# Designs tried in a protein design run: designed miniproteins, single chains, continued (5). Part 10

Each design is a single chain, and the fold is of that chain. pLDDT is the mean over its residues in the fold that is shown.

## One batch from the design tools (miniprotein)

Design m16320
Fold by ESMFold2-Fast:
Structure m16320 (fold): chain A 54 residues (1-54)
Amino acid sequence: SSHQKTVAELVGRVLEAMSDIQFDGVSLSAAIKRATKGLKDKESLVRELVEKAA
């Protein structure tokens, strides 16, 4: 469904942001907010997805 595709894209973008965190030493919370800056409604959902993926 369209929801699954959106979730997969969000997880991919967050994982890329988290990978980049190693260079800047940015906190996990900051990396999530950075990846979801245009999707505040999804911030909590993305955080759970990131923890699930880890």
Scores: mean pLDDT 65

Design m16321
Fold by ESMFold2-Fast:
Structure m16321 (fold): chain A 82 residues (1-82)
Amino acid sequence: SAKEKAIEAVKKAAEEGLKSGNLEEAEDKLGEGLEAAAATGAITDDDAQETSLAYINAYEEGTLEEAIEAGLKKAVEAIEAS
């Protein structure tokens, strides 16, 4: 389904971001995953923005891993809610 493909894209992006060990690279990878998810129609631009905000907030308070986990959780919740 479109939702399954969107979730797979975001999870793959999160894994690649985490493996990079670099915040800018991780943000770029998550952005690519969110664009792929939006292309399926599973999320809106507003959902993508909320996911980005969750990622930024988690990074300011924690580690890169925590930021990626927060972003992934928010993205999956948005996709499942659509």
Scores: mean pLDDT 74

Design m16322
Fold by ESMFold2-Fast:
Structure m16322 (fold): chain A 101 residues (1-101)
Amino acid sequence: DDAEIAELIRKLVQAIMSNFSAEQQQEMLKVGGLDSLNSFIDLQLIVAEILANPDPSSPASVAILSLSGQDFVDLVKQAMDKLGISLEQGRKIRAYLDSLT
């Protein structure tokens, strides 16, 4: 179950990231100090860091700062729909993430 959930999270993060340009994705990875994005927690930490230290000259900061809370919810919903993630699978992902935070 954990391996299946981790794979679903990896695909979900990748689907969310596909809404950003390659330049924006690279800048987000730099903010997180990461070579690749494979967890929802890493994405949340990157977004939190950008919101705490906004830089209007950074493509990643411009992209994140232009999104409302509803826009983030919509990105997650669109990514779930694209991947065919059910409400039940979404609940399992949430429970897994809650266990890590």
Scores: mean pLDDT 71

Design m16323
Fold by ESMFold2-Fast:
Structure m16323 (fold): chain A 100 residues (1-100)
Amino acid sequence: SLEEIVRELVERITEVVIEGIKNNLSDEEIRKRVEEEVEKLIKEKKLSPEEAEFIREIAEELTETLIDFVKENKDKPKEELIEEVKELSKLMTEALIEAL
């Protein structure tokens, strides 16, 4: 289902953002890795052009939100930051699904 695809997308993006911050990747490098994961998901799930466009828009919004959140909270212990990022991702997932 599209809802299941959105949940998988959020999980993949969240992991990329966390890894990017751990490795001190630039925002552009994080965005590039997200785009690679998005393209993989589109191919794996054989999404239509319309579904693919929608997923790309969601990915962009989520990625920017998570990048900004991590930057604002960079001085927190990594374990706490990871937990907060996961919680934010859950809240965003529910909001995105409600908008479908």
Scores: mean pLDDT 84

Design m16324
Fold by ESMFold2-Fast:
Structure m16324 (fold): chain A 67 residues (1-67)
Amino acid sequence: MREELEREIRLAMGVMMLAVALIAAEKAGDAEMAARLRAAMDEMLALAPEDVDAAYALAREAVAAAE
């Protein structure tokens, strides 16, 4: 339970990081980056139930790529 809770928290943090980056890209008018971040978020959510670590890693990569 503890380990599962920590993984869920990391996933939630990854989603928040992606959301912040997406909002920033939209405010900057970077439609290409915004579209990429949305795609990464959708892909991460699709993986969430089984691959929480992979989902979090994908979120981090998407945020790094947005910079």
Scores: mean pLDDT 70

Design m16325
Fold by ESMFold2-Fast:
Structure m16325 (fold): chain A 70 residues (1-70)
Amino acid sequence: SHMEEEMKKIAEEYFKKIKELAEEKLSEEQVEQVMKDFKEEIKELIEKSKSVEEFKDKLEYKYEILKYSL
């Protein structure tokens, strides 16, 4: 669906930002684990979200939580 494609595009930007931050603070193995877990969580969010706006709001919340935990 067009909605799913748009959500995936938004997700890729957030994955890039998290990877860059994680690479500054964590080992290569830890970065891979963080990225794997975050991608799986966001994949579920794409499947459960009823709108791009809902997805973006929840993604931003999850991103901020993860960012501060790094």
Scores: mean pLDDT 86

Design m16326
Fold by ESMFold2-Fast:
Formats: sequence, C-alpha cells, structure tokens
Structure m16326 (fold): chain A 78 residues (1-78)
Amino acid sequence: SRQRADDLYDQARDYSLQGDYRRSGDLLQQAADYYRQQGDYQEASDYYFGAGDYYRQAGDDDRSQRLYQIGQQLRQQA
C-alpha cells in the first residue's frame, strides 16, 4: 500500500539521520520497487535515485550506479 511505502520512506530518513546509509538505501529501494510494481514510474524513479544516493554515501558505488540507471530508465517511461 502507499502507507507501507510512506512508512519505508520515514524509516529510511531516520536511519540516514543516524548515519546508517546502507539501511536507508535498502528501505528506499523497497519503496521504489513498490511504486514500480504499481506503475507509478515517476515516484519509483525518484526513490531509486534516493536509494542510489544513500548507497553512494555508504561506499557502495556499484549498487548506486545500478539504481541511478534504473531510475533514469523509469523516468523516460513516466
């Protein structure tokens, strides 16, 4: 549900404030996957970019780059 995705966003923000960027990225990717499944490509794209930013801050450049690529592709479909 949208409420579940919103809860994931709030949790990601909380972990980010604690410096746990990897967990923040995991939660935003889950929210992005939810929006993608619903066909909400604009929201999914924004959340994939957000997850990519968090993974980059966590030092996971490979995962960050992959998520940016997915976000860019979905934005073209939105």
Scores: mean pLDDT 86

Design m16327
Fold by ESMFold2-Fast:
Structure m16327 (fold): chain A 93 residues (1-93)
Amino acid sequence: EIDEKIKKIIEEINELLKQPVTPARRQRLIDLITEHLLLRWKKEGKDLSEENVKKARQIAEDILQGIEDIRRGVDRAVELSPDKEAREALWKA
C-alpha cells in the first residue's frame, strides 16, 4: 500500500531530524523527501517520467534548504539570547 510506504518515510524523516546535522543525514533526507513526493504523485496518477523524477528531487533539495535556512535563523537567535532560559524557549517554539 502506498499509504503505508508514505507513513514509514515520514517516521524516518522525523527520526533523522532529531539527529545531528551531517552530510549523510542531509543526503538521506533529500532521498526520503524525493521518494515521498514520487509516492504521492503516483497515488494522484501523475506520470513518473525521468523529468518528473528530476523535478521531485529538485523540490526535495529546495524544501531541505528552506528547513536549513530556518534552522540557521533559530541558531543565530539562540546565540543572541541573553540567557539560557530564553535559548531553551526558542528550541521549544
Scores: mean pLDDT 72

Design m16328
Fold by ESMFold2-Fast:
Structure m16328 (fold): chain A 58 residues (1-58)
Amino acid sequence: IADFFKAAKAGVEAARKALAEGASKEEALQTGMDAARKTAKLSPEQEKAVKEMLEELL
């Protein structure tokens, strides 16, 4: 669970930074997911949760 929140935070920060630099929502979502996966090993269910969170944020 701690790893999940750490990955989610990394994903959100990466996605927001990408948007600030002029990336599309799709590019920001992909960048956020890549950052989350690099931060922690996520189950498919956890990856889906992070993706849904990023989609709501973007």
Scores: mean pLDDT 79

Design m16329
Fold by ESMFold2-Fast:
Structure m16329 (fold): chain A 90 residues (1-90)
Amino acid sequence: SNEEKVYEKLEEVRELILKAYDYYTVYKDKKKAEELFRKALELLKEIYEITEDEELKEIVKSGVEEIYKLAKELGLEDVAKEAQKLLEEI
């Protein structure tokens, strides 16, 4: 179902954010962290486009905001700009 696909994508987003944070903070791999954050943003955009549920849309917005805050904290300026742009579109 569309709902099952949304929950699967949300779980993938959570795992991507955690992996991105670890790659940057533990492994010092900025490029890999940026790739994983970008993948999470792409999935959040896909979830937003397929869901008509306003509560799920708010969860997506919260996820994008979390990536924006983490990217700013970590100094990942390109990811922060991409997250900010997505927040203006959703």
Scores: mean pLDDT 88

Design m16330
Fold by ESMFold2-Fast:
Structure m16330 (fold): chain A 103 residues (1-103)
Amino acid sequence: SAKARGMAAGAVSFFQAGLDDLAAALIKKAAENGQAEAVVEAARRLASLNPSEYILEALVEAARILVEQGQYEAAKEVAEQVLSVDPENEEAKEVLEEAEKGL
């Protein structure tokens, strides 16, 4: 959706500007508001941009929020994007396992 693309573009723009705190806050707020499509799009775009550990942590938190909301497919996609950047991320592995159990 246009709204999902706008949120993802905003998060990417903040990250590109070195404003990791604002990028992370926008991702987390989108997850809390149930904007699963927006979080997935942001994760896909940020994963291709060599994200910081701080951004990866924000994406894991967002995926966990999506699991709590029953958005298992979206949570799985976000966790998989984190693992594509950091294959040993234990928190992302835990979220992925929980999301897959919900499917």
Scores: mean pLDDT 87

Design m16331
Fold by ESMFold2-Fast:
Structure m16331 (fold): chain A 86 residues (1-86)
Amino acid sequence: ATVKYARNGDTLGIAISGVTDEQREAIIKAVKAVTSGEIKIIEFGDTLGITITGLTPAEQEAVLEAVKAVTDGKLEEIKPDKSIKI
């Protein structure tokens, strides 16, 4: 499975491709277990998109760890703001 994620303040966006239907279900359940809401799920083709807002840094880390545990994949961070990266 390929997992890409981006962080912007309190918002975490995750795009997951190459996962089974069982893995998608497990990812959604794991994410919901870590956060109390404001989850937006978008499914297109074989890609699962998850956007979560209002997260603390600790909750963002917990979500990423949960996704990694279910997918057994390497997470790739996409940094959307080049000015912060220098």
Scores: mean pLDDT 72

Design m16332
Fold by ESMFold2-Fast:
Structure m16332 (fold): chain A 60 residues (1-60)
Amino acid sequence: SVTDQTQQQIDQLSDSLNSQMDDIMDDGRRQGQSIDDIRARMTEQYRQYMDQVDQIQQQS
């Protein structure tokens, strides 16, 4: 089961992910990147988030 502290760490990562996703979208559009390129960058960022969540859960 997830502890309160583990959940707090995950919530902080989720907030960071939302900010990073907004930055990727805005930067990509400003630079004229394709939708496919923007989606690939967002997918990679989400994958890194999931890896961090898994690591935190393993420490719990």
Scores: mean pLDDT 81

Design m16333
Fold by ESMFold2-Fast:
Structure m16333 (fold): chain A 75 residues (1-75)
Amino acid sequence: GKEKALELLLSDPVVARALVAEALRLEEQGASDEEIGRMVRRGAEQLLKDAGIPAKLSIEEALEILRELRRRLGL
């Protein structure tokens, strides 16, 4: 689940940047890690479903995806 979602996001810089931008917007509004994680999880799970490989992610896995995307994008 997590590894494949990360691979798909790293292969689609438009979607990856949009997801990180939304996470940063939520962070600026004082959203919790759980709220941010739920948003990232929804996006990543939808991407997996659209790729024909549906999987469920935990909040922790979603936050790990976000941290790696931020590192790769310099955000």
Scores: mean pLDDT 86

Design m16334
Fold by ESMFold2-Fast:
Structure m16334 (fold): chain A 61 residues (1-61)
Amino acid sequence: ADKRIDEVTEREVSTLSDPDSQEQVRTAGRTLKRAVEEGLVSEEAAVQGLRDLGEILKREE
């Protein structure tokens, strides 16, 4: 269950050059992973949120 969120987090981090943006994605990944484990958010919603965050941060660079 946890592996997909970790894999998406690291994939998005790898597309970013700014260390602050990388840390934002890692923090979001940890938060969303916990939310999925607690049944507050679906894995699909967490994955989509991480991808959307990565795209927003990438456009701001």
Scores: mean pLDDT 81

Design m16335
Fold by ESMFold2-Fast:
Parts: sequence; structure tokens; C-alpha cells
Structure m16335 (fold): chain A 58 residues (1-58)
Amino acid sequence: SRNQYLALYLIEVEGLTAAQVGERLGISPQTVIRLLQEAKREGITVDDAEAYVKENGL
């Protein structure tokens, strides 16, 4: 999902905390952690997240 790519990008590329990503996306830090776990389970990579952000924006 869009939020999986955005959460992964903001944490791994921009170095934000789960709390900061939660504020940016309008979700709880617990939801951010869940999205990262789901992205890993689905095989979404940091490169995939970076490509998504370059094409679709933040």
C-alpha cells in the first residue's frame, strides 16, 4: 500500500523515528511499526519505496 512505501522510505532513507513518521502520515507510531512489518513480509524493499516516492511524491 502507499503507506507501506512511505513509512519504509521515511524510516530507512530519511532516518525519521516511528513517532515522526506517524505525525507525517497522520497515523499512530504502532501503525507505522505494523506497516514496516507488513512491508518486510510482502518483500517490499527500500529501493521499491524510494522508486515509489520518486514517481508519486510524499
Scores: mean pLDDT 83

Design m16336
Fold by ESMFold2-Fast:
Structure m16336 (fold): chain A 57 residues (1-57)
Amino acid sequence: TAEELRRLVTQDLVDAGMDPEEAERVASRIVGLVEAGRFDEAQALYRKAVEEAKARK
């Protein structure tokens, strides 16, 4: 479900070094793109978010 995907993405971003509140916001955006069928944009945002989180820590 979309909620399960949101939780999984949030945890991945937190594990990468992102703040939990920021991770929830980014995960919600990614899930919104997936629900809209915009999979390429969702994938690009996810990769960028993980890279930025790792770069900050």
Scores: mean pLDDT 82

Design m16337
Fold by ESMFold2-Fast:
Structure m16337 (fold): chain A 78 residues (1-78)
Amino acid sequence: MDPKLLEAEVKAAMSRMMLAVAKIEIDNGDTSDLEWIEKQAELAEKNAEEIKEIDPEAAEESREVAEELRELLEKAKE
C-alpha cells in the first residue's frame, strides 16, 4: 500500500473513532470535553482537505464526521 493511501485511511478511521467518543460523551450529558470535540471537528476538516485528491471517499467520510461533530457541539451548547 502507498504510504499516502495508508495515512488517508488511518486519518479517516481516527476521525470516525473520535466521533464515536464524542457521541458517547454528549449522549451522557458530559460537556467537559467541548473544546476537545471542536478541535476534533477542525482536525477532521483539515484531514478531509489534505486527503481529498489521494482518497476522495475517505475525504468525504472525514467531512461527514466533521459535520456530525459540529452538530454535537451545537446540541451540547443548548
Scores: mean pLDDT 79

Design m16338
Fold by ESMFold2-Fast:
Structure m16338 (fold): chain A 63 residues (1-63)
Amino acid sequence: SALLEEIRALLLAAGLSEAQAEEIIALIKDGRGSHAATLLLNRYGVSEEVVRRIGELVKEMGL
């Protein structure tokens, strides 16, 4: 999915490894987007702006 690839690119740009980005994408696909957002903010130190953008893309996917 083009939206999943955009999410992956945002995660990598935010400093996550490929493996970490794939774990976050797996949570999103499993409907655990709120858990993914918590990990991004608290564990990975991703900015609220980037997390919000990822949330917009997740909504566009209907997840």
Scores: mean pLDDT 88

Design m16339
Fold by ESMFold2-Fast:
Structure m16339 (fold): chain A 101 residues (1-101)
Amino acid sequence: SEEDIRLVEEMFDRLVEAGARMKTASDEEVKRLTEELIEWLEEKAKELSPESQKIVRSIIEALREALESGDKKRILLEVETAASLLAMYGVVLRKELEKEK
């Protein structure tokens, strides 16, 4: 749906922004930024279709596991991986919308 595309693109932008901020942040700031990002993603995910929620929930779980590890490099890798996954998923959603029209 067009709404899922909009939300996925918004989530992508937030992940890219978070990743950029984390590269120059302290370990404590990275933890806080990751916690804020997870909370924001969980709230926004509620507005998605069930199929899109499944993808975003997998991203949230990966970010939670990275946060639990306490490893800044692991957190950065998972944030960048999540952004890449959402970029690819956005392309899939746009192609599906094109087939319906």
Scores: mean pLDDT 86

Design m16340
Fold by ESMFold2-Fast:
Structure m16340 (fold): chain A 100 residues (1-100)
Amino acid sequence: MDSFLQQLRQQQLQGLQGDALDKMVADIRNAAYAAVITDKDGVTSVAWGSELSGDSLGRMMASIMEAEEVRFVSRDDGPEPMDAVADAARAGAERQIAEA
């Protein structure tokens, strides 16, 4: 049950081609919810979406089961928490590249 965290890491690394990281950050800021997921290796990944639906919930739950720490954020809490998640996603992607 570690495949989802690996997929999130791969998606974040792919998003760093050119200025794609900025677009990922914008997508997170425009999401209805986000989860910041830290795995056993200290790697941070972010899952986000417009709706909490079956497929999105399934992938998020798999990440939670494999995670050392999970922080869930909703846009209902205001833009500041979502900005913090976007910043965490950027930092996580930068760490993944540094570990390569």
Scores: mean pLDDT 61

Design m16341
Fold by ESMFold2-Fast:
Structure m16341 (fold): chain A 78 residues (1-78)
Amino acid sequence: SVEGLALIAEGRSLIEIGMANIDTGENAEKGLKLVEEGAKKMVEGANIIGPELGKKAQAEADKVVAEAKAKVAEIKAA
């Protein structure tokens, strides 16, 4: 599905931009929101392609969101 692939690509780009914002300290809260939005789009796109890909995408999304939240918590504690 072209629509599913486009959503996955958009979601992955948002995750990368969000993580860069967290890592550079530009805006950690904004970066986290971008990671969460990107993760959601990646899962939505994967589910359009198929439920097995959607399940794998959800596991990857859960991991990347948890990593982003941990980084933001560490920045706030500093």
Scores: mean pLDDT 86

Design m16342
Fold by ESMFold2-Fast:
Structure m16342 (fold): chain A 98 residues (1-98)
Amino acid sequence: EEELLDKAYNYIKEKKFDEALELLRQITDFTVKNKEGYTPAHFAWVVGDRKLLELAFLMGANPGQPNKKGETAEDLAKKYNSEKGLKLIEEERQRLQQ
């Protein structure tokens, strides 16, 4: 599953978020980490898929947790300009304030 995670990360770096989403849906172990310390939960935020994010929470992953470099899923969404990811982050921020 680390291989699927690395391939999904390459699609995210290319801003191919739909292709990344298809690979992320095949991951069953949401605790797996790539070499940078990113989990499927980090990428679920970036691709902006609420169902994947809910699955990550259900499987005990913490998408708010930074990687080995202190980078969060929000930092990745901003870096790769994921409009869907940024929208999902904004919706969750608003939900937590009420």
Scores: mean pLDDT 73

Design m16343
Fold by ESMFold2-Fast:
Structure m16343 (fold): chain A 90 residues (1-90)
Amino acid sequence: MVKLTITITLRPDASVAEIARLVQRLQEALLNSPGLLSFSIRVDLERRVITVEAIFESKKAAEDFLNSKEFQEIVNDPVVESVQVTLEEL
């Protein structure tokens, strides 16, 4: 099992509606990801930061999620300023 932590920093001008849509897309991408065991999404609206913590059955399953078209479309959204990813073996 591996823990995947994703920190998404949004543009300062990102609206609450844009953040909500991005969170919905993240949730859908995670739920459609093979080998996902659990996840949580936290949103800091004042700092415009989304934090995702996900547990995958394997490192390959986590890497397959990160390389998915769905996740790449989220990362390339105009409201996304930066993305940081950490993988930890459990």
Scores: mean pLDDT 89

Design m16344
Fold by ESMFold2-Fast:
Structure m16344 (fold): chain A 82 residues (1-82)
Amino acid sequence: LSREELFKMIDEDFRELSEALVPEFLRRLEEGSPDAPALGSLALFSSLSSGDRDAAIRVLEAELRAFPDDQTARELLEKLKK
């Protein structure tokens, strides 16, 4: 998915977006894609907007494995686990 396509999808069903974006983010992160951080932000937003806390936690844990210095992601993950 392009970034333009992802932004348009945000105006639709957040749950469907979470289901599509979380696996795509995890796949691109494993591949070392430069688009992974942007997809991670969209996957996180969609997961939180749809109330899928488990999906949001998976996104944040994957981001922290790739970018351990992301303090914002770490703080948000701690809040979601409680």
Scores: mean pLDDT 74

Design m16345
Fold by ESMFold2-Fast:
Formats: C-alpha cells, sequence, structure tokens
Structure m16345 (fold): chain A 62 residues (1-62)
C-alpha cells in the first residue's frame, strides 16, 4: 500500500516531466498544431498534475 502510493507519485511525476518535455518539443516544431493537440490532451487527461503542467506550457507558448 505505501509502495503503491509512492509508485503513483513517482509515475505521475515522470509522466508530468515527459509530457512537459514532449509538449515543449512539439511546440518548438509546429506551434499551431501542437497547441491544438495539447489542449485536447489537457481535456482528455484525468491526472490533475499532467493537466496543470500541460496548461502552463500552453499558456507560456502564447
Amino acid sequence: MVDREELEKEVREAFVRIAASVARQALKRHPESALADLEKAIATSKDPEVKAALTKIVEEAK
């Protein structure tokens, strides 16, 4: 149980970092398409940390 909670935190942190890295790379290559895709990803994501990280990146890109 404790291990599960710690794994969830680490996995969530890893996903947030990966999502942020991929989002920034996509925005660098195709900003218009990447913005639309990121907004869609934010809407479909159920993880609040991922949503917050992607939202911040989208707002920074504007």
Scores: mean pLDDT 73

Design m16346
Fold by ESMFold2-Fast:
Structure m16346 (fold): chain A 61 residues (1-61)
Amino acid sequence: SMDDMRRRLQALTDEMTRRLAAARTDEEAEAVYREWLERQAAVLEEHGLPVPESLRALIAA
């Protein structure tokens, strides 16, 4: 459901925020951010929604 998707996306954002606060290097922060983008794309696909081209471009970079 849309509510389940919204809760999962919020949980991913909360996890990313905590992990970014704990990151000790720029490389760790970039890895956390990239994992967050990839997990967001997966949640959208699982709910039958298209992954925005802007999000796909960020993951590919």
Scores: mean pLDDT 83

Design m16347
Fold by ESMFold2-Fast:
Structure m16347 (fold): chain A 98 residues (1-98)
Amino acid sequence: SEAALALSEAKTAEELYEPIVELLKSLGLPEEYAEELAKVLVEFVKKVGDLSIVSPGLLEFIAKLYFESGKKLSPKELLKKALEEHPILKPYKDKLEL
């Protein structure tokens, strides 16, 4: 998809925002939730310093957790859960706290 290509071509964390929103919406997340989750992910990536951690596969995993949680987690709580359960994200769990 065009959004997946844009995700791979991003040069800054901010350039990830639009493709993250579009991919999350394509995975069934409500637009407002996708927008807030994308903001949280962009800020997280800025702290990590590695844009490549945000992949279509990671976004699919996060979307799966959203639906498995009964759609009850806030974007920040959902990312925190993903940090605990996804092997790629576990080393960065402390970067979510501001």
Scores: mean pLDDT 81

Design m16348
Fold by ESMFold2-Fast:
Structure m16348 (fold): chain A 89 residues (1-89)
Amino acid sequence: SKLQQLVAEYVRNMFSSFGQFLDPALRAQLDALAEEVVKQILQSTPDEAIALLREATQTLQLDVDDQLGFRLQMYANYVINQVRKAVAA
């Protein structure tokens, strides 16, 4: 749906920003995880979606400082709120 495409675009844009600083192999792995995260966000509660985004970054073994981790959480909440708002409309 249009909503699913919008959510996918938001998640991919966030992961793409990280991918600019990663080698090609890690970028491919990040793209694959982005697709799984998008599926889970659409099916999960806000807390579950945030946990999944955290798990995805941990699985990639990214050296994520506190500021980057906080930005990931904020972006996850933003995406979830956009999805919830669109569903409610």
Scores: mean pLDDT 57

Design m16349
Fold by ESMFold2-Fast:
Structure m16349 (fold): chain A 82 residues (1-82)
Amino acid sequence: MAEELRKQVTEAAVEWILLAIERRYDPSKKKELDEARKKLGELSDQLREATKDDKDITLAADLQRGLSVDPKAGDEAVKSMA
């Protein structure tokens, strides 16, 4: 169980990062990026609930920090790329 979630979280994190990079160059990728963020958050939450291993808890926490960065900071980053 946890191994499947760990793999899914890792794959979702990679997808999110790649889409974030693509979004800088392709405005049409915004919906895909938003979907990837939501999926990563959900999988991260599932991993936190399914396991008590420090590695899994740390991974989930780090990914949630990335997703939960100040929304204003996210807007500022988008503005600076325009």
Scores: mean pLDDT 65

Design m16350
Fold by ESMFold2-Fast:
Structure m16350 (fold): chain A 80 residues (1-80)
Amino acid sequence: SLSERRAKILELFAKIKAGTASAADIAELVEMLKRELPHLSDDAIETLLHLVRTRPDMSLENIISYVTALQNAGLVVVPE
């Protein structure tokens, strides 16, 4: 259900912010984000994951909006 998918996404985001996410957790989140946000490129998804780790002050919704705006402006940069 939508509620179950949202809960799982939030759980995986919490693990990434805490530095406890496994490679499998990250892969699961990427697959879920590609399904929920098909308008985002692979580079945009990588930028999103970088922001989740480096910007704990931002909500998921704010990060998605920001990355979408960057992609629309042609400013998406793959993090190092």
Scores: mean pLDDT 78

Design m16351
Fold by ESMFold2-Fast:
Structure m16351 (fold): chain A 95 residues (1-95)
Amino acid sequence: SMERRREEERRRRISRAIFDASVKISKIMEKNLDYEQSVEVNYIFGETADKLMNSPTPEEALEVGKKGAEQLSKYGKELSDIMLELGREVARILE
């Protein structure tokens, strides 16, 4: 029961970090991106979020965040920075 509660709390913290990142990303999309760019950014973010939820180690979470940041870099530094910070936050939760 202790292991299940710890896993549930970990998943909740990761979900919160993902949600907070999504709010920041949506504000940038509304100001700076057109419809087609927003669709691609949402797709990349969704894939990265799914991989973060399934990352078994801090090292994998950091790598997932970096790859997401690289994919989003063409849409601006703010989006890539959010993805790097998300990967770092998930890595901290997994420690």
Scores: mean pLDDT 88

Design m16352
Fold by ESMFold2-Fast:
Structure m16352 (fold): chain A 62 residues (1-62)
Amino acid sequence: SHMEKAEELLQKALDHAAAGNLPEAARYGIEAVRHYKEAGDQEKADEALQTLRDALAAANGQ
């Protein structure tokens, strides 16, 4: 489902961010947000986008 794929892609984005792979983190994170929107869950899409922003900011702040 779009929801399951969104959750998988968001986890991949966060793993890449933690590893310092920022381009991969952003790519997987954007795809996760798209899948949440396609699942009809705008609130989860917005939460995923904020989670991605926070993870990327944390990685860049080190």
Scores: mean pLDDT 85

Design m16353
Fold by ESMFold2-Fast:
Structure m16353 (fold): chain A 90 residues (1-90)
Amino acid sequence: MEALEKRKQLELEHAGQLEDLDDLLYLSPGKQAEIRRALKEAGDQGLSVKEIAERVGLSEEKVKLYLQLELLEPNPLVELLPNGKYRART
């Protein structure tokens, strides 16, 4: 429940910067799979938001929002490393 409220808060915080709400919804199947594939290809070193954005053809803001929302899920498919990079979970 609290994670859902945090998701809404992140969406509101990025409302002035977010280009298209439909693009955010599209991240749930196709673009989410592209982000996860890029992270798996990078392996244990992980990727920064900028590196992910460049690989999948999305803005850094959309990638960051997706990753922040994913980290709020009970079983996140990605993890944030101490160096600020993101890595795919097994």
Scores: mean pLDDT 70

Design m16354
Fold by ESMFold2-Fast:
Structure m16354 (fold): chain A 103 residues (1-103)
Amino acid sequence: MSEEELRKEVELGILDIGLGVSDIVLEKAKKKGNKAAQLYSQGAKLYYQAKKAELQGTISKAQYQAALQQAIALYDKAVEISEDPTLKKQAQENAAKAKADLA
């Protein structure tokens, strides 16, 4: 049939890895009381879920855009309250990427 189907499966696999990592970071952040890392990982999880749903055709454009806006808000809040320069940079970069995806 098509290489297209294989490429889609690879992209979905990468998004699933991102979701798994986000869940691990969220659990660790909760145990340590790190609110900034918790917001960041919640934003990342929402972003990866939205991207996966878009690739699978299970989300409308409006729902996708709303999910990206929510992820951006979570990333921006993580930047605001974080004292970790590495987390701030990662949250800023992911917010910028999600903003680009809203186009």
Scores: mean pLDDT 86

